# Designed miniproteins, single chains, continued (2): the designs that were tried, part 55

Each design is a single chain, and the fold is of that chain. pLDDT is the mean over its residues in the fold that is shown.

## One batch from the design tools (miniprotein)

Design m5888
Fold by ESMFold2-Fast:
Structure m5888 (fold): chain A 56 residues (1-56)
Amino acid sequence: SMSQQRIADSQMPIDQQIQQTLAMAPSQAQQDQIQQDYADIDARNAAYRAALAAAQ
């Protein structure tokens, strides 16, 4: 429960920050890099949630 709450709370601010950062990025290459970095974070969060579910 606490771990699930931490993930949910963390992802909400990150998603908002992604949108703001992308809007302010000076170039397409930088926007692509930002999207890739956040995609990696999302993948790790998804893998962590799946591992927790599998452990139940």
Scores: mean pLDDT 67

Design m5889
Fold by ESMFold2-Fast:
Structure m5889 (fold): chain A 89 residues (1-89)
Amino acid sequence: MEEKRREEELEKKAQEALSKIDKAVYDTMNKYRSQPAGVIAQAALETEKKVMEEIKKEDPELYEALVRYSKKQGEENGKKNADYINKQK
């Protein structure tokens, strides 16, 4: 039971951490909004990497949970897009 609670806590923390990363990326894009698109993209990518590296240094377990959660979200979004396309046929 304690192990399940730790896994659930890590997943919840991963969700919160991902939301913080998304906000940091969004704030960076807004800060550089007057720059060329390539500069904005590079700044956003560097912001994401920096936040991920800090999480990895402070809590490696949270980093692993965050990577796992991010992959799961990508798969869910991919499935939604595939289901939408299949429904149109």
Scores: mean pLDDT 72

Design m5890
Fold by ESMFold2-Fast:
Structure m5890 (fold): chain A 75 residues (1-75)
Amino acid sequence: SMISELIKEIGEAMRAVLARDLEAARQHLKRVIEIAKKMGNEKIQKYAEEALKNVEDPQKTLDYITKILKEIGKL
């Protein structure tokens, strides 16, 4: 399901950020954006786009990932 794919991709994005793997973080965040667009979830899409924009700042990226996780919890 799209929700299962979303959970997987955000988890992998978070792991990549914590591992300081910028390339992996970008790839997984781009997939989160694609899934959010397909779901029509504008909040998750916006937070994922902001995370991608700030990917070089681990603290800001993790703050946006936390916002995404909160929105996923409402699904």
Scores: mean pLDDT 89

Design m5891
Fold by ESMFold2-Fast:
Structure m5891 (fold): chain A 94 residues (1-94)
Amino acid sequence: MFDGRAVVRPDAKLAALLSEVGLTAETYTFGEVLLAVIDYFIKKKLLDPKDANIVDVSGTLLGEILGVDSVDLRKLDELAERLMKHMTLVPVFL
């Protein structure tokens, strides 16, 4: 898993999702990408009102990116692993 401070460049599909929550930069920290995905859940009202731990992403751009119909918020590590396949690590030289 990337460190939350790791600088990443999203692919075209992930960049499109980030733009829907108002993020238009070319690079982000991995932590910023995770927070943006949470903002996407809230903004699109994808949280199941009967089970706050389950997010229905079927038919959404996020569902296409993750390759799943639902996300379990109790398994954030699995969500992070799926998101990492749609970004590249940007090397930072000190």
Scores: mean pLDDT 76

Design m5892
Fold by ESMFold2-Fast:
Structure m5892 (fold): chain A 54 residues (1-54)
Amino acid sequence: SRADELRRKLEEAGLLDRFSDETIQGIADSLERHGLPVSSAVTLLLLQQRDKQA
């Protein structure tokens, strides 16, 4: 559920193909553990993924 939510948000941001299912699962689990909303986390992940790939 959380993973699907995150996937949808990433698709809206044009990042779905940048994140693998394994990554999405890990992020979704972290969001649940930290009590963070998917929308807020997407912005942080955008920056982190960009830096890591660059």
Scores: mean pLDDT 71

Design m5893
Fold by ESMFold2-Fast:
Structure m5893 (fold): chain A 57 residues (1-57)
Amino acid sequence: MAEKAKELVLEAEPSAVKVEVVEIDEKKGTAIVAATDAHGNTTLYKVDLKTGEVTRL
């Protein structure tokens, strides 16, 4: 689960230098992932692990 969530966020935000899974909800099939850019700005993404949909929070 964690690797799939990271891969989906990297596909959506290829400029990210660091990607970390913050939370996984296995019952809902969702994950919250933090992507950090080269300037140190962190953006949170919600990933639907069933559909592969990535939503910026």
Scores: mean pLDDT 80

Design m5894
Fold by ESMFold2-Fast:
Structure m5894 (fold): chain A 79 residues (1-79)
Amino acid sequence: MLATFLRRTMVGAVDQGRDNAQEVADIVATQTRTGVVNPRSRDTTYGSALSIADELERIDPEAGRLTREKIEAAVAEVS
C-alpha cells in the first residue's frame, strides 16, 4: 500500500518538475515517521522509504537526495 502510493506521487513529481520534490519528500518523511513508530513495521517501512528515495534519485537526483535527507530526519525524530 505505502510503496504503491509513494510511487504514484513520484510520477507526479517527475511530470510537474522540481517544485514537487519538496512535497514528495514531505509525504515520504511523514509516512516513514508513522511507520517507524510501530516496531513490527519499522524496518520494513524504513527499507521501503529508502527504496523509493533511490528510485526517485534515478529520475531526479535532487529530489532523491531531499527525500533521503527527510527520511533520515524522520527516523531520528522518532527514535
Scores: mean pLDDT 67

Design m5895
Fold by ESMFold2-Fast:
Structure m5895 (fold): chain A 86 residues (1-86)
Amino acid sequence: MEEVERERREALERPRRLGIELAETLPEEEARKKVEQLIKKAKEDFLRLVEETQGPLDNPGRRLVEEANEVLERSLRETLERRRAE
């Protein structure tokens, strides 16, 4: 399923770029707060979607959300650290 791998890669690239953009466009404290809120909301939205369908949590889908959140956090942290070092 090559399309699934492509969707996963795209899903991980988008949060990476978002983390960089937030770190570059917002003050450090606001950028951190925004990323924290986005991560929280993504987890809540995923849980609501699964509960509405009354299905069990799809482990691969949950892992993808966790990976995307980690990429977002990492990109923000690395970009903010780079800005402080400059």
Scores: mean pLDDT 72

Design m5896
Fold by ESMFold2-Fast:
Structure m5896 (fold): chain A 107 residues (1-107)
Amino acid sequence: EQTERQKEAIADLQLLKDLLQLMIELIKKGLLSREELKEGLKELIEWVDELIEKYKDDPELVKALREVKSLLEEALKLVENGEPLEKVIELLEKAIKLLQEKIEELK
């Protein structure tokens, strides 16, 4: 049923989702400064670009990853503009939902 490549894609998406969930938890606990959050979002955006290149032969997966990247880039702009962190959390939660939907499709 699951190819090795599908298992790897599920693992990559699960790790990205888990890191976003951890970021939300750290924000809610006041354990991330805006500068740390900004740098963390930049690193995650770079990793999503690497995943887009890695899975470039899978147009549906690339589409989902580009949507996640767009949400993370919007979240980064909100952090840079001093917007409420609750709006940042909402965008990260949307990214998590997209990742979870894609993980379930790949199972």
Scores: mean pLDDT 89

Design m5897
Fold by ESMFold2-Fast:
Structure m5897 (fold): chain A 73 residues (1-73)
Amino acid sequence: SQQSQQLYQQSMQALDDGDKDKARSLIPQAQELIKQDPNDVNALLALGTALGTLGQHEQMRQLADQVDKLRGF
C-alpha cells in the first residue's frame, strides 16, 4: 500500500540518519500493517530496516528471508 511504502521510506531515512528514536517509533506502525497483511513486503522491509537501525541484526535477517520468499527468491 502507499502507507507501507511511505513507512519503508521513513525507515530508510532513519537508518541513513542513525535516528534510533525514529526507528523505534516505526516498529509498532510496521507491526500493525503486517497484522493486517502478513505479505505486505514494504511493511516487512520497514520493520527489518528499523530493527537494523537498532542493531537487531538477527531479526532483520529473518524478515529479509521472509521478503525474499514472497518475491520468489
Scores: mean pLDDT 86

Design m5898
Fold by ESMFold2-Fast:
Structure m5898 (fold): chain A 67 residues (1-67)
Amino acid sequence: MSDEEIEEWLKEEMEKHKLSKEELIKRLEGALEAIESGNPVLTRLAEKDTGLSKEELKKAIEILKSQ
């Protein structure tokens, strides 16, 4: 995904789930942690739930923290 697509996805997730920026950051950090754990079940669930790769999750977190 492009940076613009990630930023739009973040806005849609916050709106859809009524999440604060801080709550979304925690969820994305949790998903990144699951992928980095090496647990194949947690990795698959995180990838399915977010639709984002590990690198895209890192970028999404950075975008949110820069806002």
Scores: mean pLDDT 76

Design m5899
Fold by ESMFold2-Fast:
Structure m5899 (fold): chain A 69 residues (1-69)
Amino acid sequence: MEEKAKELYEESKELTEKAQELIAQARAYMKDGDAEKALEAVQQAMEYYSLAGQKREEADALEKKLKES
């Protein structure tokens, strides 16, 4: 169970890093005048942030149950 929480935190971290990379890419596209590609990158980053948040909440819930059980 503690291994499961660890995996979920790791996945959340990886998804957050991917989202941050996409935000950096979106900024580069915006600077280059490519608003369409910038918007696509932002939308994809938001999806990764949402997924990362879900995995983190699941990991936190598992850790709390382990601490009190």
Scores: mean pLDDT 82

Design m5900
Fold by ESMFold2-Fast:
Structure m5900 (fold): chain A 69 residues (1-69)
Amino acid sequence: SREKVLEAAKRLGLDEETIKRLLSRPVEYAATEILLAAIDKGLTPEEVIELAREMGFLDEVTERRIRAA
């Protein structure tokens, strides 16, 4: 949901301007950008998987891609 994506972005420490920009896009794109930002910030694969789960976007494909990154 958009609410869970917003919560995840705030937890990741993204600034309010960045969050507003991301949420102007389809929720799937916002979720993907947040997961990529988490990887770029140096979160472990397990931490990124948990973030995806909290946003409601964890599936086998997403988990496999995070683990391969």
Scores: mean pLDDT 77

Design m5901
Fold by ESMFold2-Fast:
Structure m5901 (fold): chain A 62 residues (1-62)
Amino acid sequence: MSREEAEKLAREKAEELEKESLRAYLDGQTPLTKEEMEERVLEYLLSKGVEEELAREIVENL
């Protein structure tokens, strides 16, 4: 997977998680923290076969 593809996947996953967090908040549930969202994006990238070092760099630059 290229860096550009990994960055696109990270951005799309982060946007998805932000929407879920907002919906949870509106429904009276606890929203995800920034740290929890970053962890989930990292896990998602690793599950897609992105190298750990690259995945961490992408998440830190979100």
Scores: mean pLDDT 81

Design m5902
Fold by ESMFold2-Fast:
Structure m5902 (fold): chain A 91 residues (1-91)
Amino acid sequence: GRITVTWYGADGAELWRRSAPADVFGLLLLMAELEDARIAGAARVEVEIDDPSAARTRELTARVVEMAKGAGFEVVEVRHEGGHARLVFER
């Protein structure tokens, strides 16, 4: 599975995108990316999680929400269906 993080500016322009494995190590990378997005002044961060396990995708979704809140972002959107999740955060 994969976690994809995309940063957007206040004008909606894509500033940067990265993908990592959808596991504990990918979550650690995502935590660093959320902190970098906060420092860089990104207005919006989108996270997509794709994994064959719906249970893993749910667990990863919950942890990403916790990490984003810890980094000072607010949850705008959380969509979860089977092995896919889409999360949107803003400051």
Scores: mean pLDDT 81

Design m5903
Fold by ESMFold2-Fast:
Structure m5903 (fold): chain A 85 residues (1-85)
Amino acid sequence: MTREEIIEAFLEEFDKLDTNGDGTISFEQFKEAVENVKKRFPELTDEFIEDVMEEFKKLDTDGDGTISREEARIAVNRALRKHKL
C-alpha cells in the first residue's frame, strides 16, 4: 500500500459522489468518501479519519460546508503524512 494508492482511491470515491459534476462535494459526502476508502484499506485508523475531517474544516475557510477535488486531495495527503503512510 502506497500513499499515492490511498489518494487515488479517495479521488475515485470523490468523483463517484460528485454526481452533479460541479467539482465539489459536501462535508457529509466527504466523510462518506473517507469511510469508503477505509473499507478498501483497513489499516487506516479512526485517528486518520478524524485528522482528515479536521483538515477539511481548516480548508473550508469560507464555512460553506463544501470542498473541491484539489482541497480534498490536500486534506488526505496531510493526514497521510501525519500517520507515516
Scores: mean pLDDT 76

Design m5904
Fold by ESMFold2-Fast:
Structure m5904 (fold): chain A 77 residues (1-77)
Amino acid sequence: MGWKLTEEALKRSLRRFAERLLRQEGIDADISLPISKAERDEILRRLSPDQQEQLRRAEELVRKALEEGRRLREEAE
């Protein structure tokens, strides 16, 4: 049962990070996960290039963490 709670915590962390980036650009917006591709693209367009890169890196780290968790589960025999 710990895996689902960990995944939800990672998704909440990513959402909060994206909200902070938007707030730095003067955009007061709430983000929910999962979000549509169109909503994600709109968010990226409103961020500076540096903030877009930061968000992309954060998304990549969360995705890698989830994939590693899945891989470890598969390797657990």
Scores: mean pLDDT 63

Design m5905
Fold by ESMFold2-Fast:
Structure m5905 (fold): chain A 104 residues (1-104)
Amino acid sequence: NEEKIEEYAKKLLELAKKGASESEILSEIVVYAVELYVEKLRENGESLDGLNVTLSPEEQKKLVEEVMKYVKKALEAIKKGDEEKAIEYLKEAIKLVIESLENS
């Protein structure tokens, strides 16, 4: 859901503007991505009973590194006053986590 992804990206922007750390923003991205993934399954009439999301430690590390790249780009955009660019990077971070969950 593009609209909900944008809403969560805006919430992450506000957290970053309040001085949240990169790790705090990463944690919230994961929470929002999981919520959106679960909602997508419910909207499609899919059961949560069979949900077995397992990422190897190497896959988890790669996902964290990629998400952190977007978080850092978003924080840099905020420092430059480019809130629209920051929202775009935060949306990409959320989408990356959702895609990882869908492919696990």
Scores: mean pLDDT 79

Design m5906
Fold by ESMFold2-Fast:
Structure m5906 (fold): chain A 133 residues (1-133)
Amino acid sequence: SPLREKLRELYEKVKSITDPEKRFEALKKAFDELWKLLGDKRVQFAFYLGEALVEAGLAPPWMPFILAAGARFNSGEELAETIAEIARRKGLDPVTVLEAVLAGFAGEEIELDDPRVRKLHEKVREYAEKLLG
């Protein structure tokens, strides 16, 4: 999939950054670039991301509808900021959570210590197959 190849390129660019603050900024920009690449698939992507967050125990059951509604008006950077806020409220590192999402949609499996972030990464990979396969 051409979209999967572009997602992998975005993830590899972020993965090469060792400074945490620069890595967070790069993740926000990667989400904005991903958002442009998704085009008409933005609403479906946002809904699947919301479902993954709910299944991981990170968001309430209405989150897929909130993210899907927002997909019509918000940027990919604003989506990344929303995910970062969810991570912080749950006592998780926002960089780790954003990487789990980006790597999951890129089809890359990464090692994660927190079982909620591991579940999020697993579910994002499953939804990426439905969206991009």
Scores: mean pLDDT 87

Design m5907
Fold by ESMFold2-Fast:
Structure m5907 (fold): chain A 72 residues (1-72)
Amino acid sequence: NEEIIKLAENLIEAIKKKDWESAKKYLEQLALLMGADPESAKLSAENLENLPEEAKKRLIEEAKKIIEELKK
């Protein structure tokens, strides 16, 4: 669970900094740890940079929810 928290925190930071190479890597790893199929995880990561701004904000909020839920 600590690994998932760290990946979610790193993903949020990378998205906010527009570090898309790091953000894609963190998203793929986080999705895999959360039980996503490898193909689905890779596709989500590859599309991250091209997501609408509202979808990127939603992704940040979902990552925050994961962190808060696991810290309870």
Scores: mean pLDDT 81

Design m5908
Fold by ESMFold2-Fast:
Structure m5908 (fold): chain A 90 residues (1-90)
Amino acid sequence: SDEEILETVREALELAGKYFKPSDEEAWKKEVEELLEKLEKKLPSLSQAQKDALLRAATELIELIKNKASPEELQRAFLRLLAALDRATR
């Protein structure tokens, strides 16, 4: 569901913020909220393939963080999620 995708993406981005510890936490939180607001508005118009890609990318990042994957694996998964979000919100 659109709600499940939005919640999973939120969890992934929140976990990424805790793991990567951005130097400007306020800027990071603002960017995340703006991105999630854009995603929420776009979700009803996205194809099923785009929705599935977002859910997969977010779920993969969450699982890699929970499993203490390498920094390189986490960075690649994070960039994959950001790419999927960029495609969905532009």
Scores: mean pLDDT 85

Design m5909
Fold by ESMFold2-Fast:
Parts: sequence; structure tokens; C-alpha cells
Structure m5909 (fold): chain A 65 residues (1-65)
Amino acid sequence: MSVEEILQEMGELLVALRDDEEFRKRASDLLDRMHQALLNGDEEEFKKVLEEMQKFNEEARKKLA
């Protein structure tokens, strides 16, 4: 799955879970970590954050099912 697809799905899931404070906070943390990894050129952290975003999307899908 591409970075773009992961971010798009995360955004769609957050719209569906907009009233869920826990998912909103987790998403905010992941986006902040991704931003810091990009600013610092930390390729390993960027990759780890993407893997955590994929797990976030899986958990969010299960909650909505």
C-alpha cells in the first residue's frame, strides 16, 4: 500500500470516528511523529510511523465494522 493510500484511508476513518477522542489523539500523535521524521530526515522513524498508521487503520476499520 502506498503512503498516499495509507494517509487517505486514515483521513476517511477519522471522519467516521470524528467523535472518538482516543482515535483522534492517536492520529494526531502519528501525524506529528511523521512530520518530525520528515523534518529531521529520519527515514527509519518515518517507516515505523507508516507501519503504526497501517495498524491504526486496521483497528479503526474493526471498530467501524
Scores: mean pLDDT 83

Design m5910
Fold by ESMFold2-Fast:
Structure m5910 (fold): chain A 75 residues (1-75)
Amino acid sequence: MSKEELDAEVELAIQEIKLAVEKVAYRRNPSKETLEAIIKAAREGLELARKHGDTETARYFEEVLKQAEEELKKL
């Protein structure tokens, strides 16, 4: 494994953890603010996954972003 590959895996893992934390916050306290935090984390993760060519991880973040944006419109 190259340093670039390791850096990419670490960056994506950190973004997945950030998103998981925001999802827990939203589950405990559903609000516009906690939902916007999920949107931000998912968007950052999507950009990072696309930068590293991880199409499966990008699809995951895209789906989370789409669902969170739809929920935000209902709040």
Scores: mean pLDDT 82

Design m5911
Fold by ESMFold2-Fast:
Structure m5911 (fold): chain A 63 residues (1-63)
Amino acid sequence: MSEEEMAENVEKAAKVAKENGHDVDKVLKMAALELYRKGYYEAAEYAMSLMSEETKEEVRKKL
């Protein structure tokens, strides 16, 4: 799987979470941490760019 495919999956997950009334930042945080662990650094950075600054700081502390 490519970095680009992972970034597209992040966008889809965020959209689905928003449509279902879930916490989008929570979904993005989980996605960013998992992508970073798997070595998809560019997709992880993209997920971080979509989340709030507060949630981004939480992710940075866990990396």
Scores: mean pLDDT 80

Design m5912
Fold by ESMFold2-Fast:
Structure m5912 (fold): chain A 71 residues (1-71)
Amino acid sequence: KEEEAMEHIREVARALEETYGDFFAVARGYNEKGNFSIGPTVVKSREEAEAVEEAARAGEPVESNLEPSPV
């Protein structure tokens, strides 16, 4: 259901904002500003968040750990 997917994203986003707010916003910002990414990239560490940001700047496709959107 769409509600379940959105709730999952909200829970992940809340945890990320508490821990990696800036990094989460960076990955999503690239998608909104110019790149059609598969969705927001979820990272588990600051080091990985920095790696995702670098990959996004290089124009590389970024993998996502979020569940796929319901069709």
Scores: mean pLDDT 50

Design m5913
Fold by ESMFold2-Fast:
Structure m5913 (fold): chain A 87 residues (1-87)
Amino acid sequence: MEEKAVEQAKAAGIPIVEFDSLEELKDAARALAEQRGYEIVEVEVEKLTDNLYLARVRARRRPEDASSLTENGYVWLPVLLGKLKPK
């Protein structure tokens, strides 16, 4: 399961990073989306496995995001995969 999620992320251009806390992952996802020119309103983290998480940002829709789901002119963008460091 973990390997498949990693392969999908690489195919979609989503970077994979190790992190120490969910807050660090959220901050990294926000920074990366801002670097890509998105206006960010929210950050969500989804647990995929025991130590693998997907960070998504809610951002204002752009024309190039036409294939993404939208809500009130905003889209949820998968931005970053995070692997939690072993404690």
Scores: mean pLDDT 69

Design m5914
Fold by ESMFold2-Fast:
Parts: structure tokens; C-alpha cells; sequence
Structure m5914 (fold): chain A 92 residues (1-92)
């Protein structure tokens, strides 16, 4: 299952992030969480999809806090806001 593969990838990335926190790993985990949410949405699992979208948004917000480039920081925050809005839409 694509969902099982993505859940395994998320778990592996979460483990790596705990052992060696990096901006790159946070971005990669956020992307994996988004991909997982999309597959869950396709199967009608909207509440679970919304949870992973919020988690992805939180990771992007964490990266944005440490980002020195104002344009990249704004881009990350806009992506996080879009993910939070998508999560709210799925729960309607």
C-alpha cells in the first residue's frame, strides 16, 4: 500500500530528526507528511489527513523561525498557512 510505504518513510524521517535535527530533514519530513495526507484524502480519511497536514505546517513554521533569508522565510510561512487552511477544509 502507498499509505503503508509513506507511513514507514515518515517514521524513519522522525527517527533521523530526533537523532540529528536539521532544517533539511524537517523539510523532507513535511513533504512526506503532505504526500501521506494526500493519499489518506483520496481514501476518504479526512480527519487523519488533516492531522498530518497540520504536522507538516508546524515543521515548516519551525524551519521559518530559523531562516535568515526573508523571501524563503515568507515562502515557508505561506506554505504552512496553505496547509493549515487545507486541513480546516477537510474537516467541513
Amino acid sequence: SKIEELKKKVEELEKKLKENPSKELKIELAQALFDLALELYKEGKNEEAAEYLRKAAELLEEVAKEEEDPELKEGLLKQAEALRKQAELLLK
Scores: mean pLDDT 89

Design m5915
Fold by ESMFold2-Fast:
Structure m5915 (fold): chain A 97 residues (1-97)
Amino acid sequence: MIEEDPLFLVLKALNYLSQGKYDEAIKLLEEALARSEDPDDPFILRALGMAYYKKGKYDEAIKYFEKALEVARERLGPDSLIARQIEEDLEEVKKKK
């Protein structure tokens, strides 16, 4: 668990996203979500949405962003920075389909 802390996995996944290694990023984010005490962590769900979006998997990206937005609004409020960021992400993906 210490070496596989969800935050450590998320940081590695974000690094892979910056390198265009979307499949590696998705794998690490799915592992982070599975190891998290919170299976609905909106920050991890948003990162999964971003990874799928960059990979061109728009349907999967939309599902993750919609789930992340629902959870972010419920837990952090509709005007939270994360909720606003996810709304912007979702608008961009919907323009691509």
Scores: mean pLDDT 82

Design m5916
Fold by ESMFold2-Fast:
Structure m5916 (fold): chain A 62 residues (1-62)
Amino acid sequence: MPPEELSEEEKKEKVKKLDEVLAELKAMAEAGAPEIPEELLQQLEETAPAYTELLLEEYKKK
């Protein structure tokens, strides 16, 4: 398999974006929001699709 193509800077940006989206998702869950906005969901899916599915599952379990 080929090596990673992402630079350290790109990885850092993705992690930062993911952290911010996760913070928003957590705030919504704590506030008891009934649904996740499509915009937030799309950002999660683009940053970490597999992780997004796990987060959605956890949010629904609430």
Scores: mean pLDDT 65

Design m5917
Fold by ESMFold2-Fast:
Formats: sequence, structure tokens, C-alpha cells
Structure m5917 (fold): chain A 76 residues (1-76)
Amino acid sequence: SSRQQAIDDLVAYARQRFPDVDPSVIDDLRDTLSQIQDPQAFQASIQSSRRFIDQGDIDMAVGITHLILGIEQATA
């Protein structure tokens, strides 16, 4: 699926940019993205995570994805 491809591409990019990061951080990013149901929220999380990875901040990439999921779950 296009969603699965977007997640796989982002995860591969994160691993390339942060080769020494704990695998659990990358697994957290993948798992959190997979839980976002709203297509617009999903696109926003991919774009925001990619931007933080570009800036060298994997923790913010994970954090913004958790924030977006949390907002979706609170407004469901």
C-alpha cells in the first residue's frame, strides 16, 4: 500500500541518517505512524518527521508523530 511504502521509505531514511540510533527508536516511529488513521494527519506526520530527520533530530521526529497520534485519539 502507499501508506506502507511511505512508512518504509521514512524508516529507511531515518536508519541511513542515524545508523547508530537504538533500533527501538526506529521501531517506535514505525509503530506510531502505523496507528494514525486520518489520511491528512498521516501526511502531516510523514512530512514533519521527515523535516526533523533532515534537521538531525530523530527524537523530535518521534515526538511530533506521537503528538499527532495523541491529538487524533483525543478528538475521536
Scores: mean pLDDT 88

Design m5918
Fold by ESMFold2-Fast:
Structure m5918 (fold): chain A 74 residues (1-74)
Amino acid sequence: MSEAERIEELKREGGELVTQLIQTAAQNPDVTEEQRQQLLELATRYHELVADPDVTEEELRELIEEGRRLLEQL
């Protein structure tokens, strides 16, 4: 698998994770304002990375790792 193919897979994985975070937060009445703010910031950064033609695997992996940690808190 090439770096470009890995980046496309990570973009897809990140998008699925962001969607899961939004849906989980929407269904959880115990979500805090801080968690909602973290989710909004993460979603914004995800869209910025996807729009960046020079995005790296490292940047996408870091975002995905942060998103998974947030999902564990929801």
Scores: mean pLDDT 84

Design m5919
Fold by ESMFold2-Fast:
Structure m5919 (fold): chain A 112 residues (1-112)
Amino acid sequence: GTELLNRAVAAYKEGKYDEAIKFAEEALKSPDPVLQAEAYITLAEVYYKRGEYDKAIEYAEKSVRLAEQAGDLELTARAYELLIEVYQKRGDTEKAEEARKRLNELIEKAKK
């Protein structure tokens, strides 16, 4: 799973979005919820770069759920940061504020 995720992230950074999607979707076949959450973040980032905001939101929300279930605070924060960016791009001010509130609560919890 990890090798496929690394390939997906590398492809995304190079602007090879179709390859990034392919490798991220293969990484989702992993039973590891953290690896699945990271793969969903990669998919969300690709769709965000392509202007497909509805898909970006869907995948970022899936990442949040899996990361929260796994107790991965850093991964959950990354998914919320992406949701905030996508909501801002769509002009969904209220949804962006809700996501920012969740992110701030997570950051405060991590400082304790």
Scores: mean pLDDT 86

Design m5920
Fold by ESMFold2-Fast:
Structure m5920 (fold): chain A 84 residues (1-84)
Amino acid sequence: MLSEEAKEQSRRSFEGLRKVLLEEAPDMPPDLRPLLEAAGNSPTPLAMAEHLDQLSDRLLPTDPIRSTGYRFLSLSLRVEADLL
């Protein structure tokens, strides 16, 4: 388990990520915007990771750089879910 300080930092990072994803939603194609909004409104790191995996898969053919970014975020969130 992480220290209490590390857990608090993880919680703040998750809250910050939720805000960033919601701020990016208007710049997404209309068909993908609901998925990013769902990710940004996710109550847990695991729920957010599941939505980001779906976004990554949908973006891979048209925007591989953004797809890869969301995939790495998903992997990081899954690790965080195991530690919280």
Scores: mean pLDDT 77

Design m5921
Fold by ESMFold2-Fast:
Structure m5921 (fold): chain A 106 residues (1-106)
Amino acid sequence: ELHPGLLKEGRVDIALELMEYESGFDPNYVSEDGGIGMFALYPEVIKRWLNATDEQIEEIIAKLREHASDPKYNAAFYVELVKNAGKLSVEEALAMLENPETFDTP
């Protein structure tokens, strides 16, 4: 799934159009509103899913930008955020971002 949040709202066409318009599926993409990587991960969406503070989300976003050029990293993290929406802690999310092997699940 490209944008599970938008898919749940029945806006698949908008999600795909946004992906193509904003990033063109570019793994190095960073939007003006903070969307990062191929899936345009938005800080406010991540913050809500993790119940993070502004300071905590800044650390998460810094890690995502550090690995923005890796489409596997970006996609795997997005998938894990969606799977664990409302269940994943900020500490767990940061640990995953520092150890990509944990969410790439061989």
Scores: mean pLDDT 55

Design m5922
Fold by ESMFold2-Fast:
Structure m5922 (fold): chain A 87 residues (1-87)
Amino acid sequence: SFEEKFKKWVEKLEEASEKGDEEVKKTLEELVKESDEEELKELEKLAKEREELLATGKNAEISPEESRKMSLALALLEVKKELEKKK
């Protein structure tokens, strides 16, 4: 499921963060490359939900875990966009 995959992504990123910023960047790029179309749609949905919450001021109503998921989804989508620009 997406929830289980997302938990594994968080674990990989936490391990990478212990090794430094370069490993975090590499891990984000690997996760983006491994993501299928359905997983990318889920990430886009989370990013849109975050934007809507910020626009309406309702971001204070979400749990810390949901906020973390939305932030990670946005980071993954930014990395995807960067990789697409670099051919």
Scores: mean pLDDT 74

